# Designed miniproteins, single chains, continued (5): the designs that were tried, part 99

Each design is a single chain, and the fold is of that chain. pLDDT is the mean over its residues in the fold that is shown.

## One batch from the design tools (miniprotein)

Design m19662
Fold by ESMFold2-Fast:
Structure m19662 (fold): chain A 74 residues (1-74)
Amino acid sequence: SEKEKKAELSAESLIEIMKDLLKKAKETSEESKKLAIRAIEEAYRKAKEYAEYSKNKEKLIEEARRILEEAERV
């Protein structure tokens, strides 16, 4: 459905934002790194919410979770 497709695109966009923030976290100062990690955590919560309405829910949540886990190790 139209709503499911829109939710999937929203989740995918947030996952891309998480990837960009993770890259910045790896390349930046300690203070900026902490801010980037918190932004990843916030984007993860939103991505999970949108993914709940997607046909690819499991895949999207798993991808977002992997990025969050990597951020916790930075």
Scores: mean pLDDT 85

Design m19663
Fold by ESMFold2-Fast:
Structure m19663 (fold): chain A 58 residues (1-58)
Amino acid sequence: SLEELLREKGLDDEEIAALLRLLDAMMAGKSPSIQESIKKVFEETIRESEPEVLRRVL
């Protein structure tokens, strides 16, 4: 899951919750196809980013 991926990156529960809220905000009002595209890009960004970079988005 995205939560497990974020936890593996060394983010705490509060940081994970904040990033998931950001994802939800980006997906709000979008079609299901666009939501899946956003989710995929978000997941790839998490995999490629250092924890410090992810924290700076918050």
Scores: mean pLDDT 81

Design m19664
Fold by ESMFold2-Fast:
Structure m19664 (fold): chain A 99 residues (1-99)
Amino acid sequence: MPKEEIDLEVRAALVIMTAAVSVVTAENNPKTPEEVIKLTRETADLFIEIADKALEKGDQETIDRVLELARQLGRATDANDVEKIKQILEEAKKLLEEL
């Protein structure tokens, strides 16, 4: 099995795990606004869809991009930055449309 294929599957798994951690962290913090939880959940669902579709296509560039967006989502959710989460959501929607 080529190393590149294993690396792609691992990075796709990291996207899903990073997105899931952001949602769970937001939901478990009683100080997190409901809007932040809702937007984080919606964005995480899109990241999972993008990662799955990009992995099926072998699109390493899209997986690397969505992984970076997932890391940015975690930071924005921790900061309760609604505007940044909305920006990340729009970038995710655009990325999915380009797939």
Scores: mean pLDDT 82

Design m19665
Fold by ESMFold2-Fast:
Structure m19665 (fold): chain A 68 residues (1-68)
Amino acid sequence: SARFEKILELFKKLTEAVKNKDEKKIEEIREEAKKLGLEGLLDILEGSEESIKRMNEAIDKLIEERKK
């Protein structure tokens, strides 16, 4: 269960760092994933980061359209 908890912790940290636009923290999270031997999960973490960014962009566009 410790591995699962660590993965969830990294995901929570990544989500928060993306929301705060903290690029340094995002890099630190990637480094932690490598140290834990989670190289196979880096693609997933990076995909989650991109997905969160895309979702934020979509929300911003909806807000902007609403101002028209």
Scores: mean pLDDT 69

Design m19666
Fold by ESMFold2-Fast:
Structure m19666 (fold): chain A 64 residues (1-64)
Amino acid sequence: SRKEAQEALKQGKEAEKKGDTEKAAELYQKASDLYFELGKEGKATPEERRQGFDADLRSEKLKS
């Protein structure tokens, strides 16, 4: 759901700020997956599509 996507994104940012890069990567990936699911349902706003893309990119960089 939208609330779950927003919560995962918030938790990802908090984990990254604490230096927990592994947890941050997992949470950003979760946020991306949830925003992508909203997109598949035709419910995602342009801003939510952008947030999903940015979360995916952040997750990939933290995994590298």
Scores: mean pLDDT 83

Design m19667
Fold by ESMFold2-Fast:
Structure m19667 (fold): chain A 80 residues (1-80)
Amino acid sequence: MLEPASKEQIEKAIEAGIKYLEELGKLNEESREAAKKLAEALGNVDQVAFGEAARKLKEASGLSSDEVAELVRKMVNAML
């Protein structure tokens, strides 16, 4: 069972996601907000919020599903 992440862990996940978007040249206002919501959903183990945030991130950034999965992996690793 995944325990809810601390505020500090969620903040690290947000930073990791934003950095990855910036490295890909896909960071904008909408993709930044979507990445924040995605990290919060991961930290809170909210599957519904996660799906919605991932969809919005893909729409805002133009990332492929594989690139979104890589961003999620980076966020999860930052929370560990």
Scores: mean pLDDT 83

Design m19668
Fold by ESMFold2-Fast:
Structure m19668 (fold): chain A 71 residues (1-71)
Amino acid sequence: AVVAKFEKEFGYKLTPAEINALVSGKDDLTAAKAIAQIYLNKVKGKSELPANIANASSVDELFKLLKAETA
């Protein structure tokens, strides 16, 4: 569910290998933080998540903060 939501909101398609590495065996929030880290690295060249995104308490909050960061 989190992968499909991310792909729809950000227009970024994750590979099967990325899905397996970042999502498998993880809760939705942990998976969303891992996805955000990879996305920010590719789009903005950031190696670390900003503290506000890293400390997000929900997937919806995280994606809202990520949209602001990548705008």
Scores: mean pLDDT 78

Design m19670
Fold by ESMFold2-Fast:
Structure m19670 (fold): chain A 74 residues (1-74)
Amino acid sequence: HMEAEELRKKADELMDEGSKAVDAGNYQEAARLFEEAVKLYEEADKIEGKSTVESANRIVAARLQAVGARLLAE
């Protein structure tokens, strides 16, 4: 499977797509994209065998974005 670096890159891309979905008012799509980004960041941490303050903050940020998008979705 993908290396941790490639997973983080894909998660970053999903975060960008999620932000664009929020700007477009597509909150259900944004929530799904942010939730997928969380899973990829978590998988990258598992492959590395460690969590850093930086990686933990990235995951928390993605989770907060996902929750926010869910609250705005009907």
Scores: mean pLDDT 82

Design m19671
Fold by ESMFold2-Fast:
Structure m19671 (fold): chain A 78 residues (1-78)
Amino acid sequence: MKLSEREKRVLLTLYELGEATAAELAERLGLSQSTVSRTLRRLEKKGLVERRRVGRTTIYSLTEEGREVAEKLLEEER
């Protein structure tokens, strides 16, 4: 699967946090919330990220496939 550098950064940050909002990811990564939301939608289409709503808040987490991809990326950084 071909991931952009931004998709990799979002995926790895979400792996580190376990779950996060788009706003939390934007703050952590120094990106706009719109950029993070767009990247999360692309990752969701690839089956690597899932979302759930809690009240007015949307929380994102990795799927099992997304976690496996993140772990492989961490091995490549070594």
Scores: mean pLDDT 83

Design m19672
Fold by ESMFold2-Fast:
Structure m19672 (fold): chain A 91 residues (1-91)
Amino acid sequence: VEELMREAIEKVREAARLLREADPLAGGVLEEALRSIERLWEEDPERAPERSLRILENAAAAVAPVLERDPRAREAMEEALELLRRAAEAA
């Protein structure tokens, strides 16, 4: 679970960086999601995978039009979501 969470956080960070270059507002949404996920992992590791998945799903929905225009950010986002699903199943 720790490795999956670490990898997911890294992928969210990559997606946020890529989106920040394309659309600063969309990048900001992912940066906020990243901060929330990192805080959850630090403070509530037992529930962090499931809650992080929900946070990232909501963020992805909010920035969907921008993700559609940036295939690299979309790929990083899809990878992060898959890692969080696996972490939630393993927890």
Scores: mean pLDDT 83

Design m19673
Fold by ESMFold2-Fast:
Structure m19673 (fold): chain A 63 residues (1-63)
Amino acid sequence: GPLEEEGRRLLEEGLELAREGRYDEAQRKIVEGYLLLSRVDEELARREAERAGRELKEIIESQ
């Protein structure tokens, strides 16, 4: 639904900001996306947060 789409968008925006080195903004967007997804589906939010965390780790390790 629209809330799930918005939550996913926020996570993707956060990861893009992290790739740009904008870590404060990235963290804020990732947290917002996770919280929005958790209101819709807790299991989905956990899986998406785990994926985002792995991606974020790779971004940081590549910089």
Scores: mean pLDDT 84

Design m19674
Fold by ESMFold2-Fast:
Structure m19674 (fold): chain A 74 residues (1-74)
Amino acid sequence: SRSLATAIAGVLIGIGAIYLAERGGDPEVAKAEAERAIELAKYALENAESEDAKELAEKALELGKKALEAAEKA
């Protein structure tokens, strides 16, 4: 589904943003990727019609928020 694909994208982008923030990448780039992951996660949560899609979207939101916090501390 579109919501499931969006949730998966959010998870992947969130992981990448955490990696950038924690490995000394550009904090502005890490912040932008984190905000993108959060945006995708919120969209996926609003459009989730399955438990799997909801669970992945919640994971994407958590990863995005963690990435944003890490980027803001850099």
Scores: mean pLDDT 81

Design m19675
Fold by ESMFold2-Fast:
Parts: structure tokens; sequence; C-alpha cells
Structure m19675 (fold): chain A 45 residues (1-45)
């Protein structure tokens, strides 16, 4: 399992992960920063 810091860095550094975050933000009506946090937490599982 990744640490939260590693997961967040991974999501922020990867183009395809950033695109996924933007799509989810638009779909769910959430700020991008909240979706990045959610994706990072999902990777820690």
Amino acid sequence: HMTYEEARRYVESDFSRRMEARKRALKEGKPYSIVIDELARELVE
C-alpha cells in the first residue's frame, strides 16, 4: 500500500490521473482539489 503523501504525489504528477480527477470533478460537481484528495485516499486502500 502507498502512503497518502506518495499517492497524492502520484496523482498530481501523472497526466492520465490528473485527467481522471478533472472528469470526476466535473461529473460530481466537486472542486478539483477535493477529487485529487479522494483519488489519493483510494490509492492508500
Scores: mean pLDDT 78

Design m19676
Fold by ESMFold2-Fast:
Structure m19676 (fold): chain A 72 residues (1-72)
Amino acid sequence: SKEVAKEVEKELRKVGVYDAKIETGKDSVTVTFPHPLTPSDPAVNAVSKVAKKYNGTIEVDFENRTVTITLN
């Protein structure tokens, strides 16, 4: 989870996002955004790219502005 969180932070910085809250769970990384998310948001795509690299599952909650990576 720590390595996944670092990659998420790195990929978000590449798309200009520095204000997202990144939290690590046992087998998860949750990213909370201060602004509304869209399906084509570069920030959502950045988190999705990291999830795919680590064979994780991604869940986007547009109402709560969170993206969660679950690691199997």
Scores: mean pLDDT 81

Design m19677
Fold by ESMFold2-Fast:
Structure m19677 (fold): chain A 60 residues (1-60)
Amino acid sequence: SKEEEIEKLKKKLEEIQKEAEAVEKETEKTGDWETGQKKLLELKREHDAILEKLNELIES
């Protein structure tokens, strides 16, 4: 159902947020901000793609 798909996507968004927090903590430990920024940018792109899918489901 559409509701189940929306819940699945919301769960993925939460997982991405947790991964971003882990990347930030690792970056603080290593001091490698360039690598950290690259990983955060990748996570942001995944987040944006999921939001696009959510909007598509809502519009449907």
Scores: mean pLDDT 83

Design m19678
Fold by ESMFold2-Fast:
Structure m19678 (fold): chain A 57 residues (1-57)
Amino acid sequence: MRERARELALRAAKEALKAGFDREHAKRVVRMTLRAFGVEASEEEIEEIVEEAEKEV
């Protein structure tokens, strides 16, 4: 579950950034995606996922 949730959160963040949304929106999308899968994530973990998304966009 956790690895799948992280992968989906990363993809959602990439799509948000490609669509022209800002970093703060990408962070919210990551947080909501992880929460939907029952994954509790720190702000540091959320920022790491958004940084990965930015590098891949």
Scores: mean pLDDT 81

Design m19679
Fold by ESMFold2-Fast:
Structure m19679 (fold): chain A 74 residues (1-74)
Amino acid sequence: APVLSPEELEAELDRARAEGRAGMYSVIAVQAYKLGHEEIAERALEDVRALYGPEAAEQVRKTAENIRAKVAAA
């Protein structure tokens, strides 16, 4: 059976906290694109890619680009 050491338990807690912040990275990327701060948006996307993988980063990018397109079309 898998055995959780104190170190492994701490790593699981850190991962849960990081997962709790996934929405914050998405919000930052979306708001940065909406405000025209592309450098901040790209940094947030890179953080999402590093923490949650390329599929999560792609979803955030699509959301941000859709918002940017709607703002430009208005």
Scores: mean pLDDT 65

Design m19681
Fold by ESMFold2-Fast:
Structure m19681 (fold): chain A 79 residues (1-79)
Amino acid sequence: AEGVAELIKKAIESKDPSERAAYLTAAAVGAIGELLANPEKRDEVIEAMKKTVEEAKKSGADPDNIEAAERIVKELEKL
């Protein structure tokens, strides 16, 4: 859970769209893997990602990076 949130944070802090895409892809793969291995932790994983995005918004992070991260979290929430 924390590992996925860290990847989301790195994506939001990225200064390059390719770097952002790489971290978001890693976060999505990691989240799917965690949800498949530990489905009972689904809500914890999703909440951790949402909290990371919300904290980044409050810190004035790049809006485009925030939007990209929010879209990934929203898609994972549908699983």
Scores: mean pLDDT 80

Design m19682
Fold by ESMFold2-Fast:
Structure m19682 (fold): chain A 66 residues (1-66)
Amino acid sequence: AKTGGVATSVEEGLAIAKEIGYPVIIRPANTLGSSGIKIVNNEEELKAELESSLASFPQVYIDKLI
């Protein structure tokens, strides 16, 4: 995929990243500025970040790192 997506679960986020390929950028939906933005290089890192972010935020944006 050329663009990322929005994940509301760890499972959904992993599916998006698998489709677009690593590395990916994760952004919580309610974050202003650079706070909470993460770059992850693999599925294991993404799973950990999604579990952490989704515990605090209802959804996250996942985009391919350019």
Scores: mean pLDDT 73

Design m19683
Fold by ESMFold2-Fast:
Structure m19683 (fold): chain A 82 residues (1-82)
Amino acid sequence: MEPVVSGSLTLDLSDEMKEALARELDIDVSLFDKAGVRRITVSAKDGRPDFTFYADGDPEAQRIIEEAARKKGYEVRFRPRP
């Protein structure tokens, strides 16, 4: 097994990205607005994608997004803006 270097890509969330993520997670795009999600970091660890959403909004909406991502096999965490 080859060691992996921790790499990350940080993206500002556009309306198009929110729509794409909402479709992928099978949720309403308004949840991203309610959660105040403005930025996402995508990283890979041990061959698996790892997602960090930076949000300053409703923690209930954040929880719903996290559960939806988990149902799709993604690991997602919410953090305040860096």
Scores: mean pLDDT 74

Design m19684
Fold by ESMFold2-Fast:
Structure m19684 (fold): chain A 88 residues (1-88)
Amino acid sequence: MTLAEGRKLDDPPLPDDTETKFETDPSLGPIRRLLEQGKYEEAIELAKRHLEYHPNYPAALEALARALEKQGKLEEAKKYFEKARQLV
């Protein structure tokens, strides 16, 4: 409930077209919503399920990486970002 929520919103970055596009993939809409809601563990689980059906799905790898990054698992997130990059 109330763990590490004492932080104000950051200045919202506006990513350019050069960033990987998991945010624009309609199949990953539920993952984006989970991230917006702060449900990072559920977002990770859902992204992994997408990857079970499509292991080389770059946008799903990116979604998993972002969920891990939000959860503070930066080293794991970096690995999935690199996998997504290799598959584009």
Scores: mean pLDDT 69

Design m19685
Fold by ESMFold2-Fast:
Structure m19685 (fold): chain A 86 residues (1-86)
Amino acid sequence: DEEIEKLIEKAIEAARNGDYETALKYLEEAKKLIEEKYPEEVSKVSSKEEGKKLFEEDPSEGSKYAAIYIGIEEEIELLKKKIEEK
């Protein structure tokens, strides 16, 4: 999904430049877009282990993005802490 991938790339670039607020916005947009496009797959995963297992046992674009979604949630929490500390 080109739209999701572009949002993630923009977030990575912003974070690399120390713009954690902009990075957070792009990751939140990517997360929301994944929820809108793949709600069933997202609802099946609560951890990285579950996401990896879902993609390995039932590989699809949806299960791939469900795994990515968990990674985005973890990165959002990390960025929020960095924003509060600056």
Scores: mean pLDDT 76

Design m19686
Fold by ESMFold2-Fast:
Structure m19686 (fold): chain A 60 residues (1-60)
Amino acid sequence: SEKDKKIREEAKKAEDEAVRLAIDTGDSKAAEELGREKMREIAEKYGVSVEEVRKISSDL
């Protein structure tokens, strides 16, 4: 659906931002926290659970 497409796009952007933070700072813990925070924001924005966001964004 269109909603799933937008969730997938935002999740990918969140992952890219977290990876960039890890590279720039060398702080993997901060990057993991950023990724987790972004997933919660996406879940709230689209009215779904964090687990649903992970399922939709998964390539598996």
Scores: mean pLDDT 80

Design m19687
Fold by ESMFold2-Fast:
Structure m19687 (fold): chain A 83 residues (1-83)
Amino acid sequence: GEALEKLEELYNELQDLYDELKVAVEEGDVEKAEELLKKMEELYQQLVELFKTVPPEDAVRAIGLLLSALGLILDGELLLKSA
């Protein structure tokens, strides 16, 4: 459905931001890394709101995307803290 497609789009955007965050951390650009993490967190909130509109038939896929997205946020936070 449209909600699931949009959720997949937001997840892909989150993955792109995470890849940029990894590069920023590797380059020692802490300010850029912090800004990218903030953008990831904002995108995750959009994903959570959109998840509420997903029909039951798409629920398993949507839950998987939401958990994967949360994993990227947590990985980004850990990467920023541990260099």
Scores: mean pLDDT 87

Design m19688
Fold by ESMFold2-Fast:
Structure m19688 (fold): chain A 85 residues (1-85)
Amino acid sequence: KFKLSEEEIEEWKKRADKLVEEALEEADRLEAEGDVEKAILVLEETLGLLEIERGIARILNDEELVEYIDKKIEELKEKIKELKK
């Protein structure tokens, strides 16, 4: 069935990295402007996208990719938790 090549796995990892970095940068910008509510929304939207990618990785039975995405999800959850204080 569907199995990701090493190249495809690396592309998925790069995509996850880019999504998280862009979301954290945008959230930091919004927080600096005093727009904490929008910062949280940006992070929550990106979290939703990562959860979808995690689900697909699970269906493809790619444990390495699932573990990688899980780390990115935890990074976003921690930032959301900080902003909700």
Scores: mean pLDDT 83

Design m19689
Fold by ESMFold2-Fast:
Structure m19689 (fold): chain A 97 residues (1-97)
Amino acid sequence: MSERERELLLAEAEATMYVIAGAVSRLAAERAEAKGDLESAIAHLEEAIEYYRKAEAIAQEALKRFGPDPVLEQLIKAAKEAIEEAQKRLEELKAQL
């Protein structure tokens, strides 16, 4: 139990770090867009999506290994919602090029 719990906590921490990295890239994209730098905004959104996808993958793998867990389920939901929002914004910005 203690070793398995430690592995679960490490997976939750890793997934959380990728969610944070994605959020940082998304904020960088918003800042670039505000300055009219559409090319940089697009690059930052693509980077954000990549980080959110890594977070989702880690959390889903952990769910398969450890079973149902509310923290992992919240991380997967947050990552999916963030990916959908970032993809919609990415499509809108690419249409302006």
Scores: mean pLDDT 89

Design m19690
Fold by ESMFold2-Fast:
Structure m19690 (fold): chain A 78 residues (1-78)
Amino acid sequence: ASHLAAGNAALRAGDYETAAEHYKRAFEETGSPVAALNLGVAYDKLGKKEEAIKWYQKAVELGHKDAERLLERLQKEL
C-alpha cells in the first residue's frame, strides 16, 4: 500500500500524528504536491500552525492550486 493511502486512512481515523508520518514519507518518495498539501493539513489538525504553513507553501510552489487558499486562511488565523 502507498504511504499516501495510509496517510489518508489515518487522517480519516483522526490519527493526525500517524497521518503526518505517512504523508511525509509519501512526499519524500514522490515529491507529490498532494502529499505536501495533506502533510500541511495533518500539521494544521495537530495545531502545528508553523509547520502547516511551511507545507502549504511547498504545495503551492509545486503547483497545487487548492493549497494557496488553505495557506491564506491559516495565515489570517495566526
Scores: mean pLDDT 84

Design m19692
Fold by ESMFold2-Fast:
Structure m19692 (fold): chain A 55 residues (1-55)
Amino acid sequence: SEFERLQALANRLADEGLSPEEAVAAVDRFLNEGWSPEEALAYARRLAEQRKAEA
């Protein structure tokens, strides 16, 4: 189910220590773009790396 997959994604995002902006971007890709939880999580991780590199 989409809700169960969303909960799993949300838990993974929390475990990874991602920012609220990165978490929202991942959830948006999952809900609105049809991305898999793994694809959405990978995208959020990439955003986090970009943020850290520019800080």
Scores: mean pLDDT 78

Design m19693
Fold by ESMFold2-Fast:
Structure m19693 (fold): chain A 79 residues (1-79)
Amino acid sequence: MELTEGERARARAVAARIVDEYLRTGKVPEKLPDEPLEPTPEALKIAGMSFEEAVKKVAEITGLPEEKARELIVRLARQ
Protein backbone atom coordinates (compact mmCIF):
# COMPACT_ATOMS: atom_id res chain seq x y z
CA MET A 1 0.00 0.00 0.00
CA GLU A 2 1.45 3.35 -1.08
CA LEU A 3 0.71 6.51 0.88
CA THR A 4 1.20 10.13 -0.17
CA GLU A 5 3.67 12.27 1.84
CA GLY A 6 0.71 13.94 3.56
CA GLU A 7 -0.91 10.57 4.37
CA ARG A 8 2.43 9.33 5.75
CA ALA A 9 2.74 12.39 8.03
CA ARG A 10 -0.88 11.91 9.17
CA ALA A 11 -0.25 8.17 9.68
CA ARG A 12 2.79 8.83 11.91
CA ALA A 13 0.75 11.26 14.04
CA VAL A 14 -2.06 8.67 14.27
CA ALA A 15 0.45 5.92 15.20
CA ALA A 16 1.79 8.10 18.02
CA ARG A 17 -1.76 8.72 19.29
CA ILE A 18 -2.65 5.00 19.11
CA VAL A 19 0.36 4.22 21.33
CA ASP A 20 -0.53 7.07 23.71
CA GLU A 21 -4.12 5.80 24.12
CA TYR A 22 -3.02 2.15 24.46
CA LEU A 23 -0.55 3.03 27.24
CA ARG A 24 -3.28 5.08 28.97
CA THR A 25 -6.25 2.67 28.66
CA GLY A 26 -4.73 -0.77 27.94
CA LYS A 27 -6.96 -1.00 24.83
CA VAL A 28 -6.43 -0.45 21.12
CA PRO A 29 -8.55 2.62 20.25
CA GLU A 30 -11.45 2.33 17.78
CA LYS A 31 -11.54 6.15 17.51
CA LEU A 32 -8.94 8.73 18.44
CA PRO A 33 -9.90 11.15 21.25
CA ASP A 34 -10.24 14.82 20.31
CA GLU A 35 -8.97 16.18 23.64
CA PRO A 36 -5.40 17.62 23.71
CA LEU A 37 -3.48 15.18 25.90
CA GLU A 38 0.22 15.25 26.79
CA PRO A 39 2.06 12.70 24.60
CA THR A 40 3.99 9.85 26.21
CA PRO A 41 7.75 9.47 25.52
CA GLU A 42 6.88 6.49 23.29
CA ALA A 43 4.45 8.63 21.26
CA LEU A 44 7.11 11.34 20.80
CA LYS A 45 9.58 8.76 19.46
CA ILE A 46 7.00 7.44 16.99
CA ALA A 47 6.22 10.94 15.68
CA GLY A 48 9.91 11.24 14.69
CA MET A 49 10.06 7.85 12.92
CA SER A 50 9.46 6.79 9.34
CA PHE A 51 6.00 5.33 8.60
CA GLU A 52 7.34 1.75 8.54
CA GLU A 53 9.18 2.24 11.85
CA ALA A 54 5.98 3.72 13.37
CA VAL A 55 3.97 0.66 12.20
CA LYS A 56 6.56 -1.65 13.81
CA LYS A 57 6.46 0.30 17.10
CA VAL A 58 2.64 0.28 17.24
CA ALA A 59 2.70 -3.50 16.63
CA GLU A 60 5.40 -3.98 19.31
CA ILE A 61 3.60 -1.91 21.96
CA THR A 62 0.01 -3.05 21.28
CA GLY A 63 0.85 -6.70 20.55
CA LEU A 64 -0.84 -6.54 17.11
CA PRO A 65 0.76 -8.14 14.04
CA GLU A 66 2.46 -5.49 11.86
CA GLU A 67 -0.16 -5.92 9.11
CA LYS A 68 -3.00 -5.30 11.59
CA ALA A 69 -1.14 -2.31 13.07
CA ARG A 70 -0.70 -0.85 9.55
CA GLU A 71 -4.42 -1.41 8.81
CA LEU A 72 -5.45 0.29 12.07
CA ILE A 73 -3.19 3.31 11.48
CA VAL A 74 -4.46 3.81 7.91
CA ARG A 75 -8.11 3.38 9.01
CA LEU A 76 -7.84 5.95 11.81
CA ALA A 77 -5.81 8.34 9.60
CA ARG A 78 -8.70 8.31 7.07
CA GLN A 79 -11.60 8.73 9.54
Scores: mean pLDDT 72

Design m19694
Fold by ESMFold2-Fast:
Structure m19694 (fold): chain A 67 residues (1-67)
Amino acid sequence: SAHLRAGLELVAQRRYEEAVAEFRRALAADPSNEAALKALALALGQLGRTDEAQREGARVREVLGLP
């Protein structure tokens, strides 16, 4: 999707918070989009110091059925 591609471009620029927002938009259109889920997890890993990123990590775990 366009949002997945935009998020990956933002990751290349090290703009990880904005990349997370784009990956979330991709997942809003298709919650089971594996590429977007993996990209979101990687971007959240790069952001490991932000509270918002931690909350989004919990949501990703819920979608994947993880504790």
Scores: mean pLDDT 75

Design m19695
Fold by ESMFold2-Fast:
Structure m19695 (fold): chain A 60 residues (1-60)
Amino acid sequence: DEKKKEEALKIADKIQELLKEKLPDEEAIELIKKATYYFNSLQDYDKAIEYLKKALKLLE
């Protein structure tokens, strides 16, 4: 699903911007790793978005 893939990438971009301002804790790093795994290995964009949103919430 191209739109879900695009949504995941937009959330990832926001996370990258926040990471320029502060160091992530271990919890956020683990969530980002899980999101990357679902995105790249399983192509499960729904789960990738879910984990990216959880990471984003920890970084805001």
Scores: mean pLDDT 81

Design m19696
Fold by ESMFold2-Fast:
Structure m19696 (fold): chain A 83 residues (1-83)
Amino acid sequence: SDELLKKGNEALRQGNYEEAVKYYEQAIEKDPNNAEAWLNLGYAYEKLGDYEKAIQAYRKALEINPDNLDVKRRLEELEEKLK
């Protein structure tokens, strides 16, 4: 929901990455096509060092919005790091 996305964004802004993940997961459960929630979930996982989960979340964001060049670039950078 919009409310859960906002709570996730607030937690992300405060550096509470684990809390942000929980809110974004709940937002995605309600709306699995929310590209912003998937993108920010990926960013939160990246900050936590969970690169595999970050890649999965960024791939989902890109499936929903394939023209997002920032997501494409970040996904490619993470896939290179995991070589």
Scores: mean pLDDT 86

Design m19697
Fold by ESMFold2-Fast:
Structure m19697 (fold): chain A 73 residues (1-73)
Amino acid sequence: SEEVKKAFKEAAESIVKAGPLATTPQAREALRQAGKAFKQGIDAVASGDDEKAIKYFEEAKRLAEEAIRLSQA
């Protein structure tokens, strides 16, 4: 679905942006959790669960944004 593609793209872009900025242990942990949520989103897509995939990609985006915030502390 277009919804899944959008959520995937936004999550991927947020993780890519967060990567070089996650320089503290707390920020790196948030980024690791973002990666875990992103993988769960991909697994949900493979299972045909679009609703679950969107929720995991949204969580991955949120965690990547948290990693950016934590890198500024």
Scores: mean pLDDT 88

Design m19698
Fold by ESMFold2-Fast:
Structure m19698 (fold): chain A 60 residues (1-60)
Amino acid sequence: MNELKLEAAVRLAERRGLDADSIAEVLKDHPEMTLEEIAKLVGVSPEEVEREVARLQAEK
């Protein structure tokens, strides 16, 4: 669960040209972050984060 949220946030950050390493570090320090909080950090909608998590689950 948290691992998929981290990966989704990193991929969305990369698409936006943000420092994905910095985003990953914040999420590792705060593994309890909600999907809404992650969306605010990356600057996307919570539904976009949920959609990326679903895509990552389908890739396995």
Scores: mean pLDDT 78

Design m19699
Fold by ESMFold2-Fast:
Structure m19699 (fold): chain A 68 residues (1-68)
Amino acid sequence: SLEEEIRRVDEEIGELSRRHEELYRRFVEAIERGEPEETIQRIFAEIVETGDRLLAASRRRDELRREL
């Protein structure tokens, strides 16, 4: 059902949100520890990718909710 699809997307958003917060914390820690620039750049790329997925999932949720 449409309601079940919305629920699955909400779960996905929750997981991505937690992952994004963890990556951001790791990013700050890497900077504080003076990790190599390459390492910091990789973490930042993961933050951007996770953020893009969050945005896509949020848009999909909004589309599904409009169909209710």
Scores: mean pLDDT 87

